# Designs tried in a protein design run: designed miniproteins, single chains, continued (3). Part 4

Each design is a single chain, and the fold is of that chain. pLDDT is the mean over its residues in the fold that is shown.

## One batch from the design tools (miniprotein)

Design m8115
Fold by ESMFold2-Fast:
Structure m8115 (fold): chain A 66 residues (1-66)
Amino acid sequence: MAPNPLEVEGTLLLMSGTVYERAGDYEGAARAYRRAAEVYAQDPALAAEAEEARRLAEEAARKAAE
């Protein structure tokens, strides 16, 4: 199987978001998750991944606003 380049890029951005969250940088996490969602949204086959990344970005943004 050849990996989907958009899935790979999106997943790396999600991992970056997780690293930011572990460091307590919720603003950084929100940016990384938002970018992951935009990358995933370029492929209709990744719609579920895009929605999950948007949800994570919203949650991180709420934590950053506290």
Scores: mean pLDDT 84

Design m8116
Fold by ESMFold2-Fast:
Structure m8116 (fold): chain A 76 residues (1-76)
Amino acid sequence: ATAQQHLDAAVAAEKAGDLLAAAAHLAVAARLAGPELSRPAHEAARAAALGDEEAARRHMAEARARLEAAGLRPST
């Protein structure tokens, strides 16, 4: 799967309320786009695993902003 496909899957999972799946897909998208982009996505996954929904959403927003700066946007 491509970084774009994983980003689209992350957006769908977040809308469904599955923050663990959303963060996991963002981490894969970031890794495929560039390893240096992956830190916020990994922090989001860690926060989601701990049940810290606010921290997970904040880190996911940062991960998405970095992916957008790298040329990756949700397909919607």
Scores: mean pLDDT 80

Design m8117
Fold by ESMFold2-Fast:
Structure m8117 (fold): chain A 73 residues (1-73)
Amino acid sequence: MAEKLIEEAEKALKEKRYEEALELARKALELVMKQIKEKADTGTREEAIRLTALALRAIGIEIEAELLIRKEK
């Protein structure tokens, strides 16, 4: 599910819907961070790397969207 939110955020960013991209990326990051916390004790290294990559993608979209929103002022 977090992956789908990231894909939707990337699509919104590409379509210049920066506020939607920011909101979707933030929701995706919250879900990924929750999964990281829940799997901290039982998760594999591969799973931790995958979740970290998703978190970084979400953060990247959030930063880019926020910068583009501020530029439109």
Scores: mean pLDDT 79

Design m8118
Fold by ESMFold2-Fast:
Structure m8118 (fold): chain A 56 residues (1-56)
Amino acid sequence: MMSPEELRKALAAIEALPTPRGRGTAAAYALKQVGVAADPLDAEGALAQLRELAER
């Protein structure tokens, strides 16, 4: 399980990725590690869910 600090670090790295597809896939993978299902084709939705978790 990733801690909120690890989620914040992962979020920063994922947001630095050059493509929306890459960001969506990486964000969905990170969410799966904390038990949250996300659509890797919806980069903005997956990133929004990661931001919500990183703020907790």
Scores: mean pLDDT 76

Design m8119
Fold by ESMFold2-Fast:
Structure m8119 (fold): chain A 80 residues (1-80)
Amino acid sequence: EKIKKLKEFYLDELEALATMLEHYLGLSPEQRARLRKVLEEAKQKLENAKTEDEINKIFDEAVSELNRIIAEHRAAQAAA
């Protein structure tokens, strides 16, 4: 029950974050593809996760990758 609720919460958070970033940042098609790939991989990992620690690690890794995409996008905009 605790594990199931945690997975659902993090999946919803990642979907919401990805949708917001894709909608508001004006990401390139390549950046959108990378963002969606991060989300898909995180979803698959979360479906297979057995412990709270695994779930937290998967979420943290996904958020880190999303932050990397954001940083890369911002750097490209600043350089233009």
Scores: mean pLDDT 80

Design m8120
Fold by ESMFold2-Fast:
Structure m8120 (fold): chain A 91 residues (1-91)
Amino acid sequence: GSKLEKIKEILENVLLPIAMEILRHASKEDIPRAIGLVLRVIGTLLDVELSGDVKESVERALEVIEELKEVADEKQLEELEKAEKEIEKLK
């Protein structure tokens, strides 16, 4: 598979599920931020699809991972760290 396919796979199968889980368990006050994170992952997936540039796609995916890390629980943080390492290898 291409590097872009791997980035899209990580966004779709790791980052989006984590963002959705954050939203599902969010307190009433945190729902707007959690919705924003879901939309950010979807927007990044669309940007990767449109740009076709590996370096730009890596940078965008890493930015989303950092945003998710700010709200992630212990288990989600471990999965995000693994995703970050996989994405960084694609540079």
Scores: mean pLDDT 87

Design m8121
Fold by ESMFold2-Fast:
Structure m8121 (fold): chain A 70 residues (1-70)
Amino acid sequence: EEAERLIDLAIELARRLGNTEAVERFQKLKEEYQKAKAAGDEERVNKISEEIRKLLQELVDQETARQLAA
């Protein structure tokens, strides 16, 4: 539940930044997360959650670097 909310937040952030590639990547991760959760695959759920956190951090870092370079 918390992870799904984080994914939705990440999709909204990427959309606001105009980063269509990031939007698509997070949407695919959401689908993978829901499939893993439905299958009861806790190991895969945890791995996907880590991937989402990494990609979200990269998105934030890239935007921060862009703002500092402006």
Scores: mean pLDDT 80

Design m8122
Fold by ESMFold2-Fast:
Structure m8122 (fold): chain A 79 residues (1-79)
Amino acid sequence: DAEEALKKGKEAFEKGDLETALYHFMVAASQGLAAEAYVNMAKVYIRMGQNQMAIFMARLAREAGADQEEVDKLIKEAK
């Protein structure tokens, strides 16, 4: 269930388990929630200090249909 995978990813992210968060967001993306999953993966990479990966994920989110303003905000936060 893609929604369950997103929920588990968000739970892991809130707990600071960044690797577990990435795993669950990848599962959500593979099950059809790519735009929202890539947005959340960009947030994980920002927290990890992996700014280039965060920008890459934000761009993938846009290609998957994420809102441009949300994507632009993520890219700005990644610096």
Scores: mean pLDDT 89

Design m8123
Fold by ESMFold2-Fast:
Structure m8123 (fold): chain A 69 residues (1-69)
Amino acid sequence: IEELRKELEEKLKLRLKRAEEDGDEKELEKVKQQQKLAEELLEVLRMEEAGDPNALERAEEIRKRSIEL
């Protein structure tokens, strides 16, 4: 899970920097949506600590959506 978060964090940083340099309104909105998805990732980590097997599947889905955004 830490490995997944690190990859997502790095991609988020790169996207944020590019959106800022490009000044693209659409990209800025997408980056904001990714920030919201990051909040969901924190919740998934909590679920994993509780031993919920669905947490792993949820984390993968959130990661895919975050990258696409």
Scores: mean pLDDT 70

Design m8124
Fold by ESMFold2-Fast:
Structure m8124 (fold): chain A 72 residues (1-72)
Amino acid sequence: MDKEDLEAEVEGAMARIKAAVYALQGNYEEAARALEEGAEKVREIAEETGSKVAEEEARRLEEEAERYRALA
């Protein structure tokens, strides 16, 4: 795995962990925000490196954030 792909996956995992902690507390607005912030970082990696893995991770994080926004 390229370093850029791994960095994107790590950023995504960290965002999901943070969002899960907020969601367990019923704080869906902050869960969505954590995923949105993660998606922005991963999207920047995709734009700078052309990584398809990063592009796909950003999209998944954005979709997950929208789901939490719907619950807030």
Scores: mean pLDDT 85

Design m8125
Fold by ESMFold2-Fast:
Structure m8125 (fold): chain A 73 residues (1-73)
Amino acid sequence: MAEALRRLAEWLRANPDATAEEVRRKGEELGLPEPVVEALARTVAEHGAEQGARAAVVIAVREEDRARGRPVA
């Protein structure tokens, strides 16, 4: 969910030393799908929490675009 992804991004910015394991736990607690959580956990492990937060926001925007589409077709 886009809202949960934004929340995860905010948490990551508050926790710059977050580990991949912490990201997985937090993402699951927020109700994010496992594939999304795993992708973000890997991003944090390889590029740091700040990049993970940025990635979470990007995924949130993409999810919103996909779900919304055109309101009147």
Scores: mean pLDDT 77

Design m8126
Fold by ESMFold2-Fast:
Structure m8126 (fold): chain A 65 residues (1-65)
Amino acid sequence: SEAEAHYARGREAYAAGDYETAMRHYAEALRIDPRYREALLGAARVHEALGHDGTAAALREAAAA
């Protein structure tokens, strides 16, 4: 799906250390499927890497629900 394609691109960008590109792709995946657990966890990892601990915690909570 389009959401899965964005998730895959976000994962590639995160592995490369490109957090801005990773966030853009994870955000697009979540715009298409707001309950996409892997994309929520991916976004949480990026926010944690950027020091946004509160946002990361909220995204992990959403992924666990």
Scores: mean pLDDT 88

Design m8127
Fold by ESMFold2-Fast:
Structure m8127 (fold): chain A 101 residues (1-101)
Amino acid sequence: MTEEERRARALGVANAKVATYANRHGLSLEEQSALTDAATRGFEAGNPDEARRIAKELGLSDEQIDAVAEAAETGLRVYKASPEEQDRIMREVAAEAEAAA
């Protein structure tokens, strides 16, 4: 797996977590975009607490701040994970998405 492929998988998981949260809570595409931006920046910084800081600056609620921090953290776990652990995390995230549909 290339560095680019690893990063893409990790970001895909972070984005899936945000989309699942948005679907459960009936968020608009604009609101989902704000959560995605915060989670992505936290992921790129290598620190879920940076996702929290950015989410606060964007005016997100405490519940949404927790959701973006979890999305960033899950993405970072995939980025650092073995292929076996990546498959496990991706399966768990897919199951959460199905439950939110």
Scores: mean pLDDT 84

Design m8128
Fold by ESMFold2-Fast:
Structure m8128 (fold): chain A 87 residues (1-87)
Amino acid sequence: MNDAEKWYKEGLEYFKQGKYEEAIEYYEKAIELDPNYAEAYYNLTLAYFAAGKLDKAKEYLEKLKKEFPDSEYVKKFNKDILELHEK
């Protein structure tokens, strides 16, 4: 176990509370410790979208697609952003 998982789990708690900018900080630290952490990249992308930082959300979504092309996270992201977006 490295510390990346601890930072990621703390970020999830902030995300659940709607504290998206705090969640972003914790997910970024998780990725710094483990650059292959697909779940952290996915949730960082979602947190940037939720915070209204669309340029950053797009940047990290493209990184996720390039680094983890076989993951279902792109499909999951589309579903999650539709559920998060107030209509």
Scores: mean pLDDT 76

Design m8129
Fold by ESMFold2-Fast:
Structure m8129 (fold): chain A 95 residues (1-95)
Amino acid sequence: SPEEKLAEVRELIDRAFQLLSEAETLINEAKKTGDKSLLEKAREVLAQIHELIDKARELLKTLPPEDAVRELFALSILEGAAYYLELQIDKLEKE
């Protein structure tokens, strides 16, 4: 049902936000300690975030956009945040 798809999408979004917080923590610890192995862990977490976003967007393709406005907005925020963290990792790897 549409309700079941929205529930699944919300679970994927919630997990992606949790992983985003984990990636930020790894990047901040890498900045503090200079431990570049934490940046590789952050990249692995970002890859998981992208997989969750892709799964959520695929589920939403079968729903009218008006029924999924909050979920579509949340995915856009996740995509922007993940991109910003990737730029931070790229910068830190050059230091």
Scores: mean pLDDT 90

Design m8130
Fold by ESMFold2-Fast:
Structure m8130 (fold): chain A 62 residues (1-62)
Amino acid sequence: MIHAFPVTKATANNLIGKVTAEDIKAKDGTILVPKGTTLTQEHINTLIKAKVTAVPVEVEVP
């Protein structure tokens, strides 16, 4: 299931380890995080700097 997670410093810990469902782009079209990437703290910091408000990630429900 694809879930759009909010990207803030407060939610960074919830995003670490999640896999992106599609390419995440900045406002100018530059790919910041490619599809299928496992998110790290560095990725989250890049997204916050680029003012990305939500990230589509794969979510597995047990």
Scores: mean pLDDT 74

Design m8131
Fold by ESMFold2-Fast:
Structure m8131 (fold): chain A 103 residues (1-103)
Amino acid sequence: DPAVEEERRRLVAEIKELIASSLDAEGVRRLEELLARLAELDASLDDFREITHAYADSLIKLFNLSPEVQKEIYERADRLAREHARNLTPALLTTEISPPARR
């Protein structure tokens, strides 16, 4: 159904824009709602990978991470998408794709 395909693409784009913006409590709640809706539409692994990679990109830019740490972060993003696609939450994004705490 082209309408379902278009809604899925729209949801992925909205999620990516939300991740790229400042995530306050309301933003995290909205992200959770959008991720749940995307899962209901039987979104593909590639859709969830695009989301986890957008979060990885945001962290890499925010913390100015080195190329070796960038590789580790993208590997974690790929793993999260494969293992938890239908259960993807803001909490899983923050815990699984966090940079190493060195402070």
Scores: mean pLDDT 76

Design m8132
Fold by ESMFold2-Fast:
Structure m8132 (fold): chain A 65 residues (1-65)
Amino acid sequence: DRASLEKDIAALEGMIAELRKEIEQLKKELAENPSKENELRLQIAEGVLALVEGVKALLEKKLAK
């Protein structure tokens, strides 16, 4: 139902906020120590963020109906 979808979207917003903080820390680490390993760590974190944002967008489309 609508209330359940809104709660799920709120939970995903919290997850996105934490992932964005983690990505900012990884960007700082990469700037201080440029390496292929740190580049891959950042790319993986950004990929996870994109997946979570995609799930949120799907739930928002269901809510909009």
Scores: mean pLDDT 85

Design m8133
Fold by ESMFold2-Fast:
Structure m8133 (fold): chain A 59 residues (1-59)
Amino acid sequence: KLYAKLKGLTAKVAEYEEGLKEGDLLPVLEVVDEENVKIQLPDGSEAIVPKKDVELVEE
């Protein structure tokens, strides 16, 4: 299963952050394009984040 590991709380991620921290693994719901992925936040909402702000990991 594909996950996005937060590399750091950038300004972009902070806009959608609710208790998230660097190193957290969030489920990837969709690869939106070459630069962005859609992740599921802990509250069940969705956020589009730049791939540069995350490391994609398969578990």
Scores: mean pLDDT 71

Design m8134
Fold by ESMFold2-Fast:
Structure m8134 (fold): chain A 66 residues (1-66)
Amino acid sequence: AAAYAAAGAAAARAGDGERAGLHASGMWFVGNTDEAGRYAGLAGRAAAEGDGERAVEYAKQSADAA
């Protein structure tokens, strides 16, 4: 669900790539069969790479797709 993507983006903004990656894994596992899961995965990846702006954008797209 979109909550994992949002949590991942928040962790990235705080500079916590490990927590961001963990939240992305949760969303990928739950939403991997639809568009929301795809954007959640992108959000988590951006968060893990330290790109908080991209992570937030993808998290919003994941929420819109859910």
Scores: mean pLDDT 61

Design m8135
Fold by ESMFold2-Fast:
Structure m8135 (fold): chain A 79 residues (1-79)
Amino acid sequence: RERVLELLRRAQEAIDAGDLEAAIAAALEAARAAEADESLSEEERRQAIRSALAAAARLYLEQGDEERAAELLARARAV
C-alpha cells in the first residue's frame, strides 16, 4: 500500500511542477504497484488501478495524445 501511495504522491508533485511526463510515468507505476500489492483487498486494488489509469489518461489528454488516453480509460473500465 505504501508504495502505491508514494507513487500517487509523486504523480501529484509532478503535476504541480508542470512535469506531465513524470506525472504520467508515476501514475502508470502506481497502477502496476497496485496490481502487485497483495496487502490491498480486491476492491481496494481495483479502485487504485482505476484511479491511477484515469489520472494517466487525463494527463495524456492534456498532451493531446487522445489515442493513449482512450486505451488507458478502456483498461480502467476493464478492471
Scores: mean pLDDT 80

Design m8136
Fold by ESMFold2-Fast:
Structure m8136 (fold): chain A 71 residues (1-71)
Amino acid sequence: AMEEAQRYLERGKELLKQGRFEEAIADYDKAIELDPDNAEAYRNRGLAHAQLGRFDEAARDFEKAREIYEA
């Protein structure tokens, strides 16, 4: 499960670098489903949402990432 979550996270990061933001979000969604405490997945999904102009979704993901780092 953790290794599968990491695979989705890494593929999402590559898609993000390529500007494939919606596909990156789909991979981050899977990473979060498998590992809900993965702050990096929330932060990177927030970045992808921000690039698409989805600022409310981005803010929620950045807030969740901060909460995880504080725990």
Scores: mean pLDDT 87

Design m8137
Fold by ESMFold2-Fast:
Structure m8137 (fold): chain A 75 residues (1-75)
Amino acid sequence: MQLTPEERELARAVIEAYEKAYEDARKKGLSDTQARIEAMRAALEKARELGKKYGLTEEQVRDILARAFEERAAA
């Protein structure tokens, strides 16, 4: 199924938010587990905010989140 430009932007923004939050937490001396929790929170907030802005359903937001985290897991 094709992604819309909005969905691609949301996925990219979610991944970027995850990376920034993870790096920031690690630089503060937080454990890997704590850094991942911080990164996940930042990613979730970004996805919800942009999903609401673009009028996406909760199911669509969950699908985008799954895709974003799957790309991170594949790295």
Scores: mean pLDDT 75

Design m8138
Fold by ESMFold2-Fast:
Structure m8138 (fold): chain A 85 residues (1-85)
Amino acid sequence: SKLEEIEELKKKLEELRKKFLELMKKAKDQNTINMAIGAVLIAIGALFDADLLVKQGKYDEAIELLKKEIKILEDMIKEIEERLK
């Protein structure tokens, strides 16, 4: 069901949020720390917006939003990991 897909996407988004916390602990420069903080805020905002869309019955919009934000966060993880090398 669409609700099961949304729950799975929310779980993935939460896993990415936790990964940013671990990357933040390894960061030595303020710019990389700020990027990780920004990513955590994006994840929190996406979870909030998805819940509002679900409450409105806009399941397809919630799925699209979550997939879009997950892609952005995955790209941000890759950028932070490159900065930590």
Scores: mean pLDDT 88

Design m8139
Fold by ESMFold2-Fast:
Structure m8139 (fold): chain A 61 residues (1-61)
Amino acid sequence: MELEGHLPDDASEIERLEAQIELVRWAIEMARELGDEDGVRILEEQLRVLQERLERLRQEA
């Protein structure tokens, strides 16, 4: 049985990207607290890609 209050499978692509960006930002902060410089670098690169996709979709709408 599904939990109430999570993102539905039919959420918009914009909403899914915003949720992914939030999770990656959280992961970056955790990696920084742990002193994982390589992890921070990789996650920052992923964040840039997701932010670019979100910006393009917002401009297409």
Scores: mean pLDDT 76

Design m8140
Fold by ESMFold2-Fast:
Structure m8140 (fold): chain A 108 residues (1-108)
Amino acid sequence: SEIEKLLEEIKKLVDELRQAVDAGAPVDTVLSLLDKIIELAEKVRELSTDPELQAKIDEFIELLRQLKDVLRHAAETLPADEVRRIARAFVDFLQSQIDELLELYKKS
């Protein structure tokens, strides 16, 4: 299934995002990874015919966009350690969200 492949790719990119954050990667690197995840999530939305999956993927995309905005502003105003703490909390939440998306897809 194309949707399953895309969701597994998103999960892999979220894991890469966690590794980048833990390694103290530059904010631009983190934002670039978020953009790739958003692109794949938008492809899932386009391919999905299940309204429940579409609604859940829309929530996921919105969370990714909110994280980008928060990280961009935090990087301008906060010490690097605080930015990393915020990024880790969001990545933990994104990991739980992608697991829910995969479970929802498997039930469809």
Scores: mean pLDDT 84

Design m8141
Fold by ESMFold2-Fast:
Structure m8141 (fold): chain A 66 residues (1-66)
Amino acid sequence: AEEKIPELVKKLSSESVEEREKAAKEIGELGPVAREPAVEALRKATRDEDPRVRHAAGKALAEIEK
């Protein structure tokens, strides 16, 4: 689970909107253990061009900062 965080962080930079949205959701589902490796990438994703990615990243930030 934790070992997948670097892969998910990389997917936040994918050309696919669907992959970026899914990566943000999966990072959020991992919770606080993802905070340190993913918080910076998720903050960038909250400024993504696609509103679905922005929403997913915002929710993930709320989950990992608990």
Scores: mean pLDDT 79

Design m8142
Fold by ESMFold2-Fast:
Structure m8142 (fold): chain A 65 residues (1-65)
Amino acid sequence: MTPYDYYRRGMMYFDRGDYRTAVNYFDRAIDIDPNFRDAWDNRGDGYDRMGRTDTGRRYHDRGRR
């Protein structure tokens, strides 16, 4: 699978409200392509939705670097 394939699967779970599973797929995308900004941003948003604000904030910031 490509980083984009994992990202798309993460988006499906994110839209479903399964943020934990979505974050897991975004982690897989980032593991393959650490410069995948969209995966970093959505991973951070997933953590924010789960109540992990500090972690989400850092991942959002890294997506812009």
Scores: mean pLDDT 72

Design m8143
Fold by ESMFold2-Fast:
Formats: structure tokens, sequence, C-alpha cells
Structure m8143 (fold): chain A 85 residues (1-85)
């Protein structure tokens, strides 16, 4: 759980630096790690966030759009992690 939080915090920091693609990659890693610790009722939401990150990474989005999406995903992951603690 702490490792998932660290990755999600790093994703948010990357987005704050304008590194949208790196932020999305870190957010995806945080979501994948969080799945190992999540209760059944939270699994669909976490899978949804991971799939969203993958879809965004496969699209040719602008850096501004990548930064916005990375920030939103990182913030939602941090909220989920807080709910699980």
Amino acid sequence: LREARELAERALEAAERGEGREGLRLALEAAMLLLKHAPKEKIPEIIGLALRAIGILLDDLSEEELVREARELAERLLELIEELE
C-alpha cells in the first residue's frame, strides 16, 4: 500500500513538472500495485483507472492534455489509497 502511495505521489509530482507521459506511466504503475491490496468492491474502479491510463498513453494527445489526465488519475488514486488506510 505504501509503495502504491509513493508511486501515485510521484505521478502527481511529474504532472506538476509538466511531465504528462511520465505522470501517466507512474499512475498506471500505482494502479497495478494497488490491485494487489484492494478489496473486491474497489477492483473495478482501479481497473478502470488503469485502462484509462493505458488508453491515454496509446493516444497522440497534447502534452497539456497528458498533464491534465495524469494529475486527475494521480489524485483519484491517492483518494482511493486514503480510503483503504
Scores: mean pLDDT 81

Design m8144
Fold by ESMFold2-Fast:
Structure m8144 (fold): chain A 56 residues (1-56)
Amino acid sequence: SAGLASDGGAARAASAPTAAGAEAGVKQAYHGGLMFGGEEAGRRARDAALRAAESG
């Protein structure tokens, strides 16, 4: 985009997690939490990552 106001995609896509990146982060958090504190910790980590991805 040059001169035209972008549709806002660049504002988040530039550094914020993309849909694919958010999904990868959520899965990684789940596995990390699983090994760190067990299934419940994994699910909580996944949920936290999902919420962060939604807001970020």
Scores: mean pLDDT 62

Design m8145
Fold by ESMFold2-Fast:
Structure m8145 (fold): chain A 70 residues (1-70)
Amino acid sequence: MDLKKEMLRLIGEILRLIGEIEELRRKLEEAKAKGDEETARELEERIKELEERRKKLLEELKKLDEEAAK
């Protein structure tokens, strides 16, 4: 297994999630500015889900980095 290639793949997935979270945060600010509390709530829930997924991928990346250091 090429640990460096696997790490790059995970980094790519993490960067995509960060981009999605950023876009949703912009939409959340817009919804809050409009007073659209329902849309804001839905966006906050979705952001939380993506943040949790990002955390799991970061943990996987850390494990692979530790394996590569051995």
Scores: mean pLDDT 82

Design m8146
Fold by ESMFold2-Fast:
Structure m8146 (fold): chain A 70 residues (1-70)
Amino acid sequence: MEEARKHLEEAQKALEKGDSETAIRHLARAIVLAHQAGDVELAEQAGSLISKLPDRDAAVREVVREAAKA
């Protein structure tokens, strides 16, 4: 999924800048899109990046919110 991969790349850039809020939004979308495409490896990569966030609870809640909309 090109779109899911793009969101993962944007999330990595946001993390490098310390922009956790932007990273959370891109990771949530990347995970949902990867699951819809059956791309388990991409979903795992996005989940790994969430574990590096300072506010993991907010990140998990955003992923659940995006998944519920899909």
Scores: mean pLDDT 76

Design m8147
Fold by ESMFold2-Fast:
Structure m8147 (fold): chain A 68 residues (1-68)
Amino acid sequence: FPPPKKVPEEEKKKLKEYLEKKVGKKVADAILANMEASGVDLSKENVETLVKVAENGRKVRAEQAAAA
């Protein structure tokens, strides 16, 4: 099997900073801790997916609050 494609350490740092800027430091730290606990590697795909999930969750909560 081909070895899993790993991102460079510099790119990992940028992905962490990107996540922090998009969701905030507290949420980013929680997401990163959950990724490590779940055995999910930090990658561009995973970071983009988690950012979209966090943004979608914010929209859903805002929609529910407006409906209440």
Scores: mean pLDDT 67

Design m8148
Fold by ESMFold2-Fast:
Structure m8148 (fold): chain A 82 residues (1-82)
Amino acid sequence: GPIVYPEEVEKKALEYRDKGLELLLEGKYEEAVEYFEKAIELTPREPGTWRALALAYEKLGKDEEAKEARKKAEEAFKLLGQ
């Protein structure tokens, strides 16, 4: 069914996403993926986190995973409104 994100869940997801972005900037790409996955588990309909995950996979040379994450970002964007 459709998931409505409580404000506290969104805040926690953004904390994980921000941590992932920090790790990405440090070149810790595998650790960044772990934090983006944690954020997505909380807010699977957040397109920005899927785009960040795709970027981390691209940095790791994981082309299939990056492509899948990009598709999920597009799906999430369409579900939240254009």
Scores: mean pLDDT 82

Design m8149
Fold by ESMFold2-Fast:
Order: C-alpha cells, then sequence, then structure tokens
Structure m8149 (fold): chain A 60 residues (1-60)
C-alpha cells in the first residue's frame, strides 16, 4: 500500500517532468488516496497539495 502510493508518486513526477500536467494531477490524487487509505494522512495531504498546485498552474 505504501509502495503503491510511492509508485504513483514517482509516475506523477515523471508526468510532471514531461509537461503532462493533467496526468500528473490525476496520479498525485491517486497517490494521496492510497496514502490516506494506508493511514498516512500527512503524506496524503502533501500529495493533495501537489495536485492543487498543478491545477493552479493550468489556470495561469
Amino acid sequence: SEEEAQKLYREALKAFGEGNYDEAIELFRKAAQVAKESGNEETAKRFEGMAKALERLKQS
């Protein structure tokens, strides 16, 4: 479960690096959900914050 969240996080970073913001946002959201289900609320909030930051960039 933690490994799944970390894998999704790495894929989100890869998508972000490639300029695929929509995919990165979706992957950060999935990573946050998996982290939350694993009891890692702090990690979930961090990933959710990253998704929100990217959403703001898309609106610029």
Scores: mean pLDDT 83

Design m8150
Fold by ESMFold2-Fast:
Structure m8150 (fold): chain A 67 residues (1-67)
Amino acid sequence: MASKLLQEAADYLRQAAKELEKQGDTDGAAKLTAQADLLLSLAPSLDEEQARGSLEAAKEYADEQLS
């Protein structure tokens, strides 16, 4: 289900946001949290293929922000 994949993406972004917050990067943490909230708001409009792409992009984005 698209909503399950988007929930996984949002959870990944929120975990990365907590790591940034612990490092004192409150701006980066806020951006990742906003991205997670945006993905969840799009859940009713995305199919499973689009949701899979969103999950992949979210993981890549979070990893880049943590680097």
Scores: mean pLDDT 78

Design m8151
Fold by ESMFold2-Fast:
Structure m8151 (fold): chain A 88 residues (1-88)
Amino acid sequence: MSRETRIAALATALALRAIGAGIDGDAAGVREVLEEALETARRLLAEGVPAEEVRALVETTLKAAREAMPELQAEVDAARAEADAILA
């Protein structure tokens, strides 16, 4: 499939996993999705994916996590800071 389709699919999968963990009250699961989004961002940048496409994936995941479990706002904010450092 196209690169754009692959990235969109990855973003959707991460967002759905964050939502699922939030529905289950699984804070550890939401944190795991945030960590995986950051690892995915590092990997995609290393593969030469444009930073704007990688940022869109991260933003989609962070929004899903924040909406699914608002009590994890500090962890979402920390993940955003880490993403900004990764994306420079």
Scores: mean pLDDT 85

